Designed miniproteins, single chains, continued (4). Designs and how they scored, part 73

Each design is a single chain, and the fold is of that chain. pLDDT is the mean over its residues in the fold that is shown.

## One batch from the design tools (miniprotein)

Design m14504
Fold by ESMFold2-Fast:
Structure m14504 (fold): chain A 95 residues (1-95)
Amino acid sequence: SPLDETRERIEKVYELAKPLLTPDEQAELDRFYERLLKHIEEARKRVEEMKKAGVSDEEIQLEVDFDVGAIDVAVTTHLLALLSPEEVRRIGEEV
């Protein structure tokens, strides 16, 4: 699913970014990662509720695409606060 693919991509980003950071910055990244996992889980629950309510597959896909896009923007924004633009670009090329 797109949410599972997004989770795997975020996990890879986390693994690649963590060694480039100081211990204090790693703690900040850890907190951010935990918040992202919570948002993905909440998105999964919303999708399940939409399916139970009889919402179309097309409408569900649109909501998932918006959630994935918002998560990707949040990840890029947070990484740019901790890493150089060049480091963020290199991480993006590997995921």
Scores: mean pLDDT 85

Design m14505
Fold by ESMFold2-Fast:
Structure m14505 (fold): chain A 64 residues (1-64)
Amino acid sequence: PITEEELERAKRIVERAKKVLGVDTLEELAKKVLATKPEELEKKLGVKPSEVLDAITTLLLAEA
């Protein structure tokens, strides 16, 4: 089970990443994260690309 704290953290990471990268959907966010240099993503988002992908996965699992 996903904890409430993990879910809230995932929401915050995803919403900020969507704003910074200019995307509206989790699918677009995942594609852009995978297509962008990891160092540039860390510089813009303050988190590792893997953390963004983990957050996307957490939200998808919570909706399933």
Scores: mean pLDDT 80

Design m14506
Fold by ESMFold2-Fast:
Structure m14506 (fold): chain A 94 residues (1-94)
Amino acid sequence: SSADIEELRKLVEEFFRAAMAGDVARAREIAARLLELMRKLNVPEELLERIERTMEEIIATVERDGTSPAGRARVYELAAELARLMNEAAAYLA
């Protein structure tokens, strides 16, 4: 539904806000909710696994490198990759 698509968009925004703030516990919580919602919307498991790995890499980068310039640059690179995967997932939501 359009409401589910809007909730996904909100969760992605909340994930990046938490990750960029260094709130890794909140980022993990949001990532789990996002994946659960996408499963309910019939996004293929192979695509969900790729999305999960990308989100885990974002969280790991924040935990390892904190808010350093290098860490932030890597998170922005991974954010672009996540955006590409989410656009691929959107084909299953329409």
Scores: mean pLDDT 84

Design m14507
Fold by ESMFold2-Fast:
Structure m14507 (fold): chain A 75 residues (1-75)
Amino acid sequence: MVSDLISQAMDYASRQDYDQASDYLRQAYSVAPDSQRPSILEALAGMLRNQGRTDESQRYADQARSMGGSTIGID
């Protein structure tokens, strides 16, 4: 389920394994309903920001805002 993929991503992120975290978030995004996609994009933006990929992080954050209209607190 989408929640299982997000939980795995958060576990990897807590270990600073942002590559694995990003892979699980991309899998979650591909199977998520449209209502959950903005929060997954915010999580991806967070991973990229932690990797120092600020421009790419901003693109995902902007895309999430365009879809959901507000930030959902996944750091």
Scores: mean pLDDT 76

Design m14508
Fold by ESMFold2-Fast:
Formats: sequence, C-alpha cells, structure tokens
Structure m14508 (fold): chain A 79 residues (1-79)
Amino acid sequence: DLIDQGVRLTRRGQELLDQGNYVDAGRLFDRAGDLFLQAGNLLGAGVSYYMASVAYQRAGNDDLSQRYRDRGDELLRQV
C-alpha cells in the first residue's frame, strides 16, 4: 500500500529530523510525498513536501527548501 509506505517514511523522516540529520530527513519526506502523490493523496503529498522544505531549511539549503515549499504549496492549493 502506497499510503502505508508513505506513513512509514514520514515516521522515519521525523526521527531523523529529531536527531539533527536534516538532509536524510528531507530525502525521506520527498520520497513520502511522491508515494502519497501516486496514491492520489494530495494533502499527504503537500504536507510531506512541506516537511522536506523544513528539513532542508534547517540544513541551511535555502534553494532546496524553497523548491519543496513551492511544490507543497502548489499541491495544497488543490485541496
């Protein structure tokens, strides 16, 4: 189930975020967003990309943070 896989990745991403591993957290949130998008869960996808943006912002990567924020905002506009 794509949604179950997305949920597991968001849980792992949150764990990495709490540990200060921001880059790996961002990668897992990005993968979760892709899985939710494939499942047609626009809310889950948008929130996951927003979390990737937060992770990359904390990593000091402003360009990558902005890309994921824009993608998340675009999806959340459709909900």
Scores: mean pLDDT 89

Design m14509
Fold by ESMFold2-Fast:
Structure m14509 (fold): chain A 96 residues (1-96)
Amino acid sequence: MTEEEIEASLKRAEELYKKGEPEKAVRDLLMTANALLNHARYLKEQGKLEEAKRYLDLAIRVAQHAVEIAKKAGLDDYVERANQLIEEARKLKEEL
């Protein structure tokens, strides 16, 4: 996934939020962040630590946007899930 694809995903989530679909916006962002986190784990196991770090930074960024939208929409369960993903990504990044 490219940075351009991530920016497009973030923009789509903001548009979904503005259309009154905040739960879909947050779910789409969390799916993207989980995919980035899982790919970073794969890259770490392959010894590609620099690429793994880049994917973890992207996962954290996407999950932070999910937290922001979830907070604005009062989706407390999604705020917790997004924060858990951020903690997992940060922990994995410290192990690189």
Scores: mean pLDDT 88

Design m14510
Fold by ESMFold2-Fast:
Structure m14510 (fold): chain A 82 residues (1-82)
Amino acid sequence: SLPPLSPERQERVRFEDELGNALKPLVDAARAGAPQEEIDRLIAEARKKVNELLEKHGLSPEEKERVLADFDARAAQYRAAA
């Protein structure tokens, strides 16, 4: 049997759920074929939310860098698809 989840692991699971929710409006708009201007606004909104979540959950500098790099890569794909 696995040991019980530590508070740190519980926070990581919560962070991942909140991250997915922060990206959902951008994903939904991209799938709906929203125009470039709307996608750009939603990327800015999502990036702000991601930065707030990184601070809220106390991620390490290395984890913050990786999350932001992954976000930027996804945002570039959504912008290209618009």
Scores: mean pLDDT 79

Design m14511
Fold by ESMFold2-Fast:
Structure m14511 (fold): chain A 84 residues (1-84)
Amino acid sequence: SEEEKEEIAVEVLTKILLKFLKEKKMPQEVIDKVAELPSMSREERLRALKEVMQAAKKAGVTKEEFKKLQEEIKKEVEKRLKEL
């Protein structure tokens, strides 16, 4: 179903982003916000992701690192969706 595909995408996004932020030693408040993404509405997720991105940029995460992270998320989502 479309709902199942969205749930998988959010699960993959949350897992990969949590690993990335922990490796970058981001503040616990930022990590906790990402952990809550699966429980959020679409609007809440967009706001949370925007805030997380701003915090990461302030901490020195580069545009190139964000592109690599985005590609990793996309590939893993596509892999999981093909198994449905």
Scores: mean pLDDT 84

Design m14512
Fold by ESMFold2-Fast:
Structure m14512 (fold): chain A 71 residues (1-71)
Amino acid sequence: SPAEEQAEQLLKELREEAATMSPEELRDALAGLRAQLARIEAGEVPGFSEEQKAYLIELLKRAIAILEETL
């Protein structure tokens, strides 16, 4: 789907960018992504459908994994 293609492209770009980040930049990015994931899981982001929330949670978890793998 177009959404899956966009997610794969975004994660590819994140992986390439993460390879150039310092450990401090990676930790800061991880803290931000983890905070955003916690907010979405807590339902603190109004205006999103359940499908949109599930998509964002999965995308954030994959992004966190990429940064953790690089650190």
Scores: mean pLDDT 83

Design m14513
Fold by ESMFold2-Fast:
Structure m14513 (fold): chain A 58 residues (1-58)
Amino acid sequence: SEFFELRKEITKRLNELKKNAKSEEDYQKGIDQLNAEERKRISELTEKYKKLAEELKK
């Protein structure tokens, strides 16, 4: 699943932030940015697949 692969990629980037963050504030900023990026990508994938699912229900 593309959603699974995306989540996996985000998780790896979060681990890098934990290792490289100089402070908790730096880490939180990194998390916020990753969450925003993930939401946008999930939204695009969700819209694509939701339209397909709606067509199947017609």
Scores: mean pLDDT 78

Design m14514
Fold by ESMFold2-Fast:
Structure m14514 (fold): chain A 68 residues (1-68)
Amino acid sequence: MSPYERYKAELDELFARLRAATTEEEREAVLNEIKRVLLEAGETLDDEQYRELAAYASAQMREVEAER
């Protein structure tokens, strides 16, 4: 698995957990983990792959917010 695929899979798991979160404390914890994954990806991935991953994460965040 490429580093990009690994980070995307981790984000998919975290967004699933975010959708399942029932308390604000759980939401904040998952959001902090999402931020950590994106920071690590920014250090590991090239600029093009990072921009694509960040755009994907932003799209997922908009979907989660639209579901509430």
Scores: mean pLDDT 83

Design m14515
Fold by ESMFold2-Fast:
Structure m14515 (fold): chain A 78 residues (1-78)
Amino acid sequence: MMHAESEEEREVLRETARELLEMGDAAELGMRLAKEAGLPAREGLRIGLEAYREGVERGLPREEVEELIRRRVEEAAA
């Protein structure tokens, strides 16, 4: 079983797991919106992941990241 030696290590593991789940959610949203807009799912995956990275760098809440994904998919479909 994986376990951390300290509270700080456990915190890092929890944060990493959360980031992976949130990144997956962003990718899924991007792919779903891309398919609805007539774009390839791979393009939606790229948009979702790029928006997630930008959101992390800018400290954006999830709601603003989802809005960024929607705008980028609309721009790509235009």
Scores: mean pLDDT 80

Design m14516
Fold by ESMFold2-Fast:
Structure m14516 (fold): chain A 107 residues (1-107)
Amino acid sequence: MKETDTKFEVTVELTAADGRKYTVKITVEVSPETAARLKAEGRTVADAVQLSLKVEGNKLTLTVRNVGDDPITVTVEVYDEDGNLLASATITVPPGGEATVTLELPP
């Protein structure tokens, strides 16, 4: 994915206890108007969000906190080592809001 002023992307590699590898891609997106305002303030999309990722067994939990003044859209995608999409979710978090997404890794 190409990075732009409206998007912040994080990629996390996870290795399960049995040696299976997963790639978690988290994309945070704001409106072009929000991006322009942040840039004028010397800030980025990353400054508007707090992300916490937790893995418990076969469950992956993403907690998203919007610390900015505008809604954000967060997409989480989980891929296997061959690049197959295993799970995905998209959520919209209001200003000052918090949301939790739980995805189950395949057995």
Scores: mean pLDDT 78

Design m14517
Fold by ESMFold2-Fast:
Structure m14517 (fold): chain A 101 residues (1-101)
Amino acid sequence: GSELREALQKFIDELSKLTNEQTAEVLRKLAEKARDLGAPSLAQRLERIAEMVEKGLLTPEQAANAVAIAIVDAVRNGEITPEQGLELAKAGVEEAKKLLE
């Protein structure tokens, strides 16, 4: 729905303000949350994006966009619900805000 799209845009905006190391930290926390939700394929994809941004192969903005695509794909293939996708996007925004304070 529109709520997921809006939450993912806020997620991209907030993570784009972080350093590469801070972005990797947020993405690893989201990977743990995805695993807890029973989404191991999404969790593995998030861990890979975290490693790439930590190594400087992706900017924080590129990593945030890759994660948003991964979450949308996971919803489309039924790995997670739209509500779980929204929960992940919001969790990422809150973790990013904690690092910006």
Scores: mean pLDDT 90

Design m14518
Fold by ESMFold2-Fast:
Structure m14518 (fold): chain A 67 residues (1-67)
Amino acid sequence: MWRVTITVTVKSDDGSTKTLTGEGEGETEEEALRKARQDLTKKVSAYQKETDIPTEVVSTSTTIERL
């Protein structure tokens, strides 16, 4: 089993930063990565909808782990 963790730091127009993390697990590295990307996309969309503030991605980190 594989775990993928994608962490992004977003900066808002007011200069504030927020760290968002997407995680996915799967039998293959590719499946785990796909699930992590889907999870991250949902979290980013939820954050943008909640805050209604334009954001820019300033940092991205991806960690791939075998469980």
Scores: mean pLDDT 79

Design m14519
Fold by ESMFold2-Fast:
Structure m14519 (fold): chain A 69 residues (1-69)
Amino acid sequence: MLTEEDEIEIRAALAIIQASVIIKHSKNPEYRKKAEELRDKFYQAAEARDKEGVDKTMEEVKKLSKEVD
């Protein structure tokens, strides 16, 4: 079974993919920049195994996705 740390890394990876999709498909430079910043935060949080950092950044990505759609 996956450990909690493994789940954090997987969640961060999925969120990085979601942010990358926003970057690729968004025509708005502000949304692209915000998505790039959030993607970088996921990399940092995953590297540090910071669950709170991953969760907080996922919440920001969900808000951004709602604004883009």
Scores: mean pLDDT 76

Design m14520
Fold by ESMFold2-Fast:
Structure m14520 (fold): chain A 94 residues (1-94)
Amino acid sequence: MLEEVKEELKKKLEELAKKAGITDEEELKEFLEEFEKKFEEEVAELEKLYLEDPEGLRAALEAARAERASLSESQREQLELVERLVAAFEEKAA
């Protein structure tokens, strides 16, 4: 599930980068590599947070979701990622 989320996010980011006008293969590769590093860091941090305070994390996600209309495209992608990761953690725990 976590690997599936990572691959799905990677594909979605490729499409977003192309829509943003990133047509240079090197620039796209660097963008994806940077995101992969951040994804690993975010997953580790989020997993720790989920184990320490799952209710606080859910409350933060609900607050972010309520402000979704004012979020940037990047922030919306981060919110969706966090929601999917939390769901994957819950599925693994079940």
Scores: mean pLDDT 72

Design m14521
Fold by ESMFold2-Fast:
Structure m14521 (fold): chain A 75 residues (1-75)
Amino acid sequence: SAYAELVEMARAGASKEELARFLQERLGLDPASAAAVADAMLAMAEAGHLTPEMARSIVTVVRRAAAEGFRAPAP
């Protein structure tokens, strides 16, 4: 799966740019969302917590945030 490939790339020492490119090309994320997912995945890899399930969760959260937009505080 694309998530398993992402995890293997991160574990192999792929850069943020390489992960973001894969996310854009394989999962159809916009550049900002892809960068956010790449940052989160690299942080999780450094912590030893990156799994395909975690990668899927990160993508899901970022896609949902992008779809729902940022909620500004009410005046």
Scores: mean pLDDT 79

Design m14522
Fold by ESMFold2-Fast:
Structure m14522 (fold): chain A 81 residues (1-81)
Amino acid sequence: SIEEKIEAVRRPLEELAEEAARELDSEEARRILLGTAEELVREIEEYLRKGEPQKALELAREAPGRLAEARARARELVEAA
């Protein structure tokens, strides 16, 4: 089902975001990281529902990298505070 495919993507991304947020130990970082994971899952879900599974797969493969970029931004904000 589409729901099972979404869960298969959401779970690893949320786990990565939670781990990164825990390491940064900041509520602001947590909001940025979990928000980024949620946006990525939403875009993947939209591609799946539109019948574009190849685009969904490409975004899913890129998602850890986008989350790493969000982590770098969150770290800079925490360091600037």
Scores: mean pLDDT 83

Design m14523
Fold by ESMFold2-Fast:
Structure m14523 (fold): chain A 66 residues (1-66)
Amino acid sequence: MRRARVATHDNVTGESTVEDMSAEEAERLLREFVEKEGAELFESPEARFAVGKDGKRRVAVKYVDV
């Protein structure tokens, strides 16, 4: 099953998290982040990266085969 590693960083709080989840959950989380934050989305075959409108928050998704 395809898994995803999701890394988030918040420059306001200084918090960083890394969480492993399903590819479906990661894609939903990324879509919600882009929609709520007006984020720019960058894509590659193996990874997606989004930066919030003011650069304060970012989300990176890397796909992992298991």
Scores: mean pLDDT 75

Design m14524
Fold by ESMFold2-Fast:
Structure m14524 (fold): chain A 88 residues (1-88)
Amino acid sequence: MDKDLLLRAIAAILRAIGLKIEAEKLLEKHPDDEELHARIEEAIAKIDAAMKALLEALKAGDEEAAEAALAALEAAIEELRKILKEAE
């Protein structure tokens, strides 16, 4: 496994976990905002799917699958980050 890819993957996973915690706090602040809840839930589902794919690819030593999953995870992270910024 490429060491740089592994470090980038770990960093992205940690960012995803941090944003999910931030999203949970925002949902607690806006309990009656059904549209915001739906948007955040969809974005978190995309993060969870990409993170699972990334971890499975890393475990298998599949660098091509890991790069693809990492790109998907980073895209999902930016989508959630944008939603959180727009909701503030």
Scores: mean pLDDT 85

Design m14525
Fold by ESMFold2-Fast:
Structure m14525 (fold): chain A 64 residues (1-64)
Amino acid sequence: SMARRREAEREAERAARELLRQGASGKEVFDAAVRVLKSYGLSEEEARRLAQRAGVRAYLELTD
C-alpha cells in the first residue's frame, strides 16, 4: 500500500540520519536504507532507487 511505502521511506531516512550522525560512510548509509526498504517488501530495484533518495534527504537535513 502507499501508506506502507511511505512508512518504509520514513524508516529508511531515519536509519540514514542515525548512521550519518555516527560518521558512517555513504555506502553503509545506502546499504542500511536498502535493507530497511526491502524489509517492508519493496523490490531490489525500488529499494535501491528510494535508498539513494533517502540518503540525499538525510544529508541535506544534517547540513541545514
Scores: mean pLDDT 82

Design m14526
Fold by ESMFold2-Fast:
Structure m14526 (fold): chain A 67 residues (1-67)
Amino acid sequence: MAEELARQEIPVEEILKQMKDVLERAKKHYEEGNKSEAAALTTAAGILAVLAGPEGQKLFREYLKEL
């Protein structure tokens, strides 16, 4: 069941870490003018934010404020 999958899947803490890294890369691409890559990374970060729950959603909202 879900517990078995959780042992194979990335823990929430690691998802938050990956989301932060993706958001930071997205911001850098946006600043460099790579809009397509920035949009793709922002979308990926949004998916990670949902998977990470409330903490992920907070970090995603903070990123959107920086735009």
Scores: mean pLDDT 72

Design m14527
Fold by ESMFold2-Fast:
Structure m14527 (fold): chain A 86 residues (1-86)
Amino acid sequence: SEEQRKLLENQLEGAKKILEDFKAGKVSLETARREGIGLAGTLARLYPEYKEEAQKLIDRLNDPNMTKEEAIEVMEELIKLIEKAL
């Protein structure tokens, strides 16, 4: 639906801003992880065909040993996945 697309587009723009701020050291790893998990969960709910791919990214973001570099990689993969879905 148009409402679902707009919701995901708005969350995508927010996630791009969070990733940029995270790379710049303005946002904590915990904040970046929380935002990424929320975005991936929204993708899985609105586009079930991406549920498996989104869940793999959520699992990676929930890794307690996750580094900043790994979180950046996962967030970039998530952003690309959502851009592909839109």
Scores: mean pLDDT 85

Design m14528
Fold by ESMFold2-Fast:
Structure m14528 (fold): chain A 94 residues (1-94)
Amino acid sequence: MMSEEELLARMEELIRQLATADEAERERLKGEMFELLDEAVANLSLERFDRLLKRVIGVVQREIARASPEAAARLTAEADELLAYASGLIKQKK
C-alpha cells in the first residue's frame, strides 16, 4: 500500500502525463487515477483524503496554467470527472 505522499506523487505524475497523452493513454491514466482514489479513500481517514484531494486539485490547477489552451480544456474536463468520482467515494465512506 502507498503512503499519502506516495499517492500524491503518483497522482501528480499521472496528471502531467494526461496533459500530453493520446486518447488511448488518457483512458488508461484516468483508470489508474480512479484506482489511486479508491486506494486513498479505503486507507485514509476522511480528513486525510480531503487534504489529499485539495493537494491534487492544486497540481491540476498548476498544470492547467502551464498547458496549451487545448490541453487546458482537456485537463479541466478530466478534473471535473475525477472530482465527481471522488465526491461519490466521500459519500460512500460517510
Scores: mean pLDDT 80

Design m14529
Fold by ESMFold2-Fast:
Structure m14529 (fold): chain A 114 residues (1-114)
Amino acid sequence: SLEEAEKLFEETLKRIREAVAAGDYRSAFSLFLQGVAQLLRVLLPDMSPEARERFVKLLTEAAKEFMEHADDRDKMVEIAKKFGEGLLKLVEEENPEAAEFMKRFLDEVIKALS
């Protein structure tokens, strides 16, 4: 539900901010990826198999790039932005209203990571 999505948004953002404040970029990025996956389950429960496969590829690429640069905050922000762009395109193709929510979430996360 939208109410569940709003709660996940707020709790995820709070946890990301706490991790960033502690200098724990590994936890911050992990919480970001987990939060996106949880939000997609709530916002797009009936996502197509093709869209799910594209999402898994985006997650795998983001996780791999981050593992190579885990202690670099600027690079983490770059990776998050690239992942977010790919994710928004995918979500927009499935549900434009869910894309508006996801864009708001991504904008706040990027701001918290920056």
Scores: mean pLDDT 86

Design m14530
Fold by ESMFold2-Fast:
Structure m14530 (fold): chain A 120 residues (1-120)
Amino acid sequence: MLRKTEVREVHSVEEAVALFEPGQRVLIVGNTAKAVELARALKAKGAEVTVAARTLGPFRDLTDVGLVVAPSDNPVARALPIVTGSKDIGGFDAVITTPSEEEVGRLIARGLGVPLYILK
């Protein structure tokens, strides 16, 4: 039986940051300016942040953030290494995705059994 993953929409970086406490492990899936702002804001709050992106460019100025680069157009090829590798890094408490990466975020969140938040 497939695990049901809770999916919720958030309408700002500030709304997304308010959902998390220091020490929580958050995976961000996206390449947009909002994903960069979210990563910076969550790190400033004391969350453990990892970003899964197609390219490094938008995140190059971020320090103390984990980076997973998967330059693939296939959502499954992008999601599987994160889902299978998560046990080695202690796992994640939640996934946050931009709308353009929703399919990848949904696959990862479902595979990990954690809630998904969509940042609009």
Scores: mean pLDDT 73

Design m14531
Fold by ESMFold2-Fast:
Structure m14531 (fold): chain A 68 residues (1-68)
Amino acid sequence: AEAQLLEEVRRFLEEARSWPPEEARRRAEHFLQSLRQFVEQSGLLSPEQAARLLARVEALVREALEAI
């Protein structure tokens, strides 16, 4: 579910505050890559739903990394 995924993203962002900036960016890139693969493989979302969800997650991660 979208809400559950957004909550997972928030947990990641909280953890990222504890990491050095370079490590946080590296982990964020890995997280986004894994998320894209998972969404593509799941078949649970329509292409439009998947694109919207990924864009929202990418925006949240980008904002958090800019704050570090």
Scores: mean pLDDT 73

Design m14532
Fold by ESMFold2-Fast:
Order: structure tokens, then sequence, then C-alpha cells
Structure m14532 (fold): chain A 62 residues (1-62)
């Protein structure tokens, strides 16, 4: 429903920030661990879960 879609869009903002940060680190030649940690920091700054951002960063690194 619209409420669930709204929540998904709100959560997607933190996930997108994590994915973008991780992608940047990977483009700069950093390893998966470094990309995941920057993803976690980006998710935390966007108001999301740091642990969830770390996992998202690891997924982007694969």
Amino acid sequence: GAAAEGRRAGGGSAGSAAASAAGMELKDGHNQETAARYGAKAAERAGGSRERGYRAGLLMAK
C-alpha cells in the first residue's frame, strides 16, 4: 500500500547513500571492507542503521 511504499522510499534514501559511498570507494580502488565501512557511515548520516549500511556496502562490493 501507499504507506508501505512511503516507508520503502524513506528507507531507500539511506540505502542509496550507503550504495553511493561504497561505489565511490570501490571506484577509488579500495577493498570491500573499506567500501562497506563508508557505506555504514553514509547510512548513519542519512538517519539509517549503521549495521544495515555496512551490509549494503558489502553487497555493492560484490
Scores: mean pLDDT 63

Design m14533
Fold by ESMFold2-Fast:
Order: C-alpha cells, then structure tokens, then sequence
Structure m14533 (fold): chain A 94 residues (1-94)
C-alpha cells in the first residue's frame, strides 16, 4: 500500500472520531481513497470516543494535512495525518 493512501485511510478513521465527515471526504478525494473504503473508515472512527482536547488537536492536525495536500506538500501532509491518527488511537476507547 502506498504511504499516501495508508495515511489517507488512517486520517479518515481520525476524521470519523472527531465527527468531521466533510473533512474526511475531502481527505479521501485528495489521497485517492475510494468512497466505499472512505465510508467504512469514517464509520469505524465514529465509534471511537476521545476527549475534547484530543478531538480539537486531531481536527487541527487533519486540517493542516488537508492544506498540505492542497499545496502539493505530500510529505508534510502524511506527517500531520499520521499524528492525528496517533492521537485518536492513543486517546480513544472502543
């Protein structure tokens, strides 16, 4: 799996956890994730409960990742998205 596509899927799970499905769908389009995979990842993420502090930070990082993708800075985008996913994974409960 490409690093960008893997980051996109992880970012979609994080977007679901923060409750921002519009941001998640935009991320899917920019990272080449199919709508079916994106919907599954967003739904999976929506079941994860995180604190308000973790939600704010993860959302901020996802927005930075989307902005980096829009300007063609794929390396920065992957780093921001990976960090958002880690915050959700480390602070989330099933």
Amino acid sequence: MSRLRAAGIGGLIAAGAVGDFDLGRRLARLTGVSDDVADSALRSGSGIVISDDARREARRLLREGVRALERGDWDSAIRYIARAQRIVQDNGVD
Scores: mean pLDDT 82

Design m14534
Fold by ESMFold2-Fast:
Structure m14534 (fold): chain A 72 residues (1-72)
Amino acid sequence: KPEEFQKRYDELLKKAKTPEQKVDAVYELHRRYLEETEGIRYEVVEEKDGQKILKVTRADGSERLVVEKKPK
């Protein structure tokens, strides 16, 4: 629902104070869209030194950790 995406966007923007962080917020929303359409769940477990550790959960319940670096 649009209200849920707006809330997620607002929360990400509160954390994002630079243009790079705002770009990250758009990518996070895209991943959450894929969660809803493909049954894949993305969760940010940790964020440090310009890197995000994401937990990817598939529809079968399998989990994997993925490291994402911020673009320059």
Scores: mean pLDDT 66

Design m14535
Fold by ESMFold2-Fast:
Structure m14535 (fold): chain A 81 residues (1-81)
Amino acid sequence: ARPSVEEAKARAVELAGRISEEVKERVERNIADLEALGKEKGIPEEEVMLTLLTVVGAEAKAAGREDLARELMALLRGVRA
């Protein structure tokens, strides 16, 4: 089943927390900032979520967490489908 934008957002925060508390706090702030920007610029919530998942996936890769990067990429594909 395709995950909802809200489910994808919750999952991204959870996976970010598995990298570190610092990454989780940054992701939560990025969600708030991107949602505000998307609302101001008329960007679809799905597109905002795809951007966020890409950023978190890159942070997982940089941290050497290939397992988390794989889960984030699977989530991104689910939202994009």
Scores: mean pLDDT 76

Design m14536
Fold by ESMFold2-Fast:
Structure m14536 (fold): chain A 69 residues (1-69)
Amino acid sequence: MEELKKEIEELIENPGPESTEKLQKYVEEGYTELVKELMAKKLLEQVKKNSKHIKVEEAEAKIAEELAK
């Protein structure tokens, strides 16, 4: 499981033609939720770095709501 998460994270971090196809394969196989969760975490990290362009406040609110689930 952890190995799979690492692989998906690497595919998201280094997107390419082959990476995109492989990532889509995982989504079709039922790992959609896992892929979305990892992408959301990566997006949050990027939002923190690029807060000048993106409303970090809205992102934090959504994440807090998701964590409260």
Scores: mean pLDDT 68

Design m14537
Fold by ESMFold2-Fast:
Structure m14537 (fold): chain A 71 residues (1-71)
Amino acid sequence: SHAELEELRKQLKKLEEEVKKIRTDPPSIEDLAALRDRAEELLKKAKELDAPKDWIERLKDIIDTLLAYMA
């Protein structure tokens, strides 16, 4: 529904803001893993809701960034 997509958009924006902060304030490996899990859950929900391709690609980019930071 439209309401579910709006909530997903807000969660995506919040996650992007948190990931942006990693550059200046790197979190623990445990906190990085928690962010990755949140991004994976949002990606699953985005696919279920047939969200815009841009949102799906942004979530994949977040996951890739977090995985690179954990390597």
Scores: mean pLDDT 84

Design m14538
Fold by ESMFold2-Fast:
Structure m14538 (fold): chain A 96 residues (1-96)
Amino acid sequence: TTEKIVESLEKAVKKNKKASEKMRKFVEIARKSKSPQELADALLEAGIVTEEQAEQIKAQPSLEDAILYALSYLAGKSLEEYEKNKEEIKKLLLES
């Protein structure tokens, strides 16, 4: 579920003393977002993603997919790498 992914991200950010303010802000926005569109708009407003990245986030079929996709951008991964590794990324976040 979206809630479980956000909780896993919050735990990961709290454990990592080197987690950037950008990552911390991303998790806060993800917690408050109810749709891919809301997530993308909030991340764009906060300067966390580009307009092009925001459009790709809006195109995701669920809020869960949108969060994982946005996280892949913050990790420096391309859309192609996200598509190949989204199940691995999802599993990692849910098991954190």
Scores: mean pLDDT 71

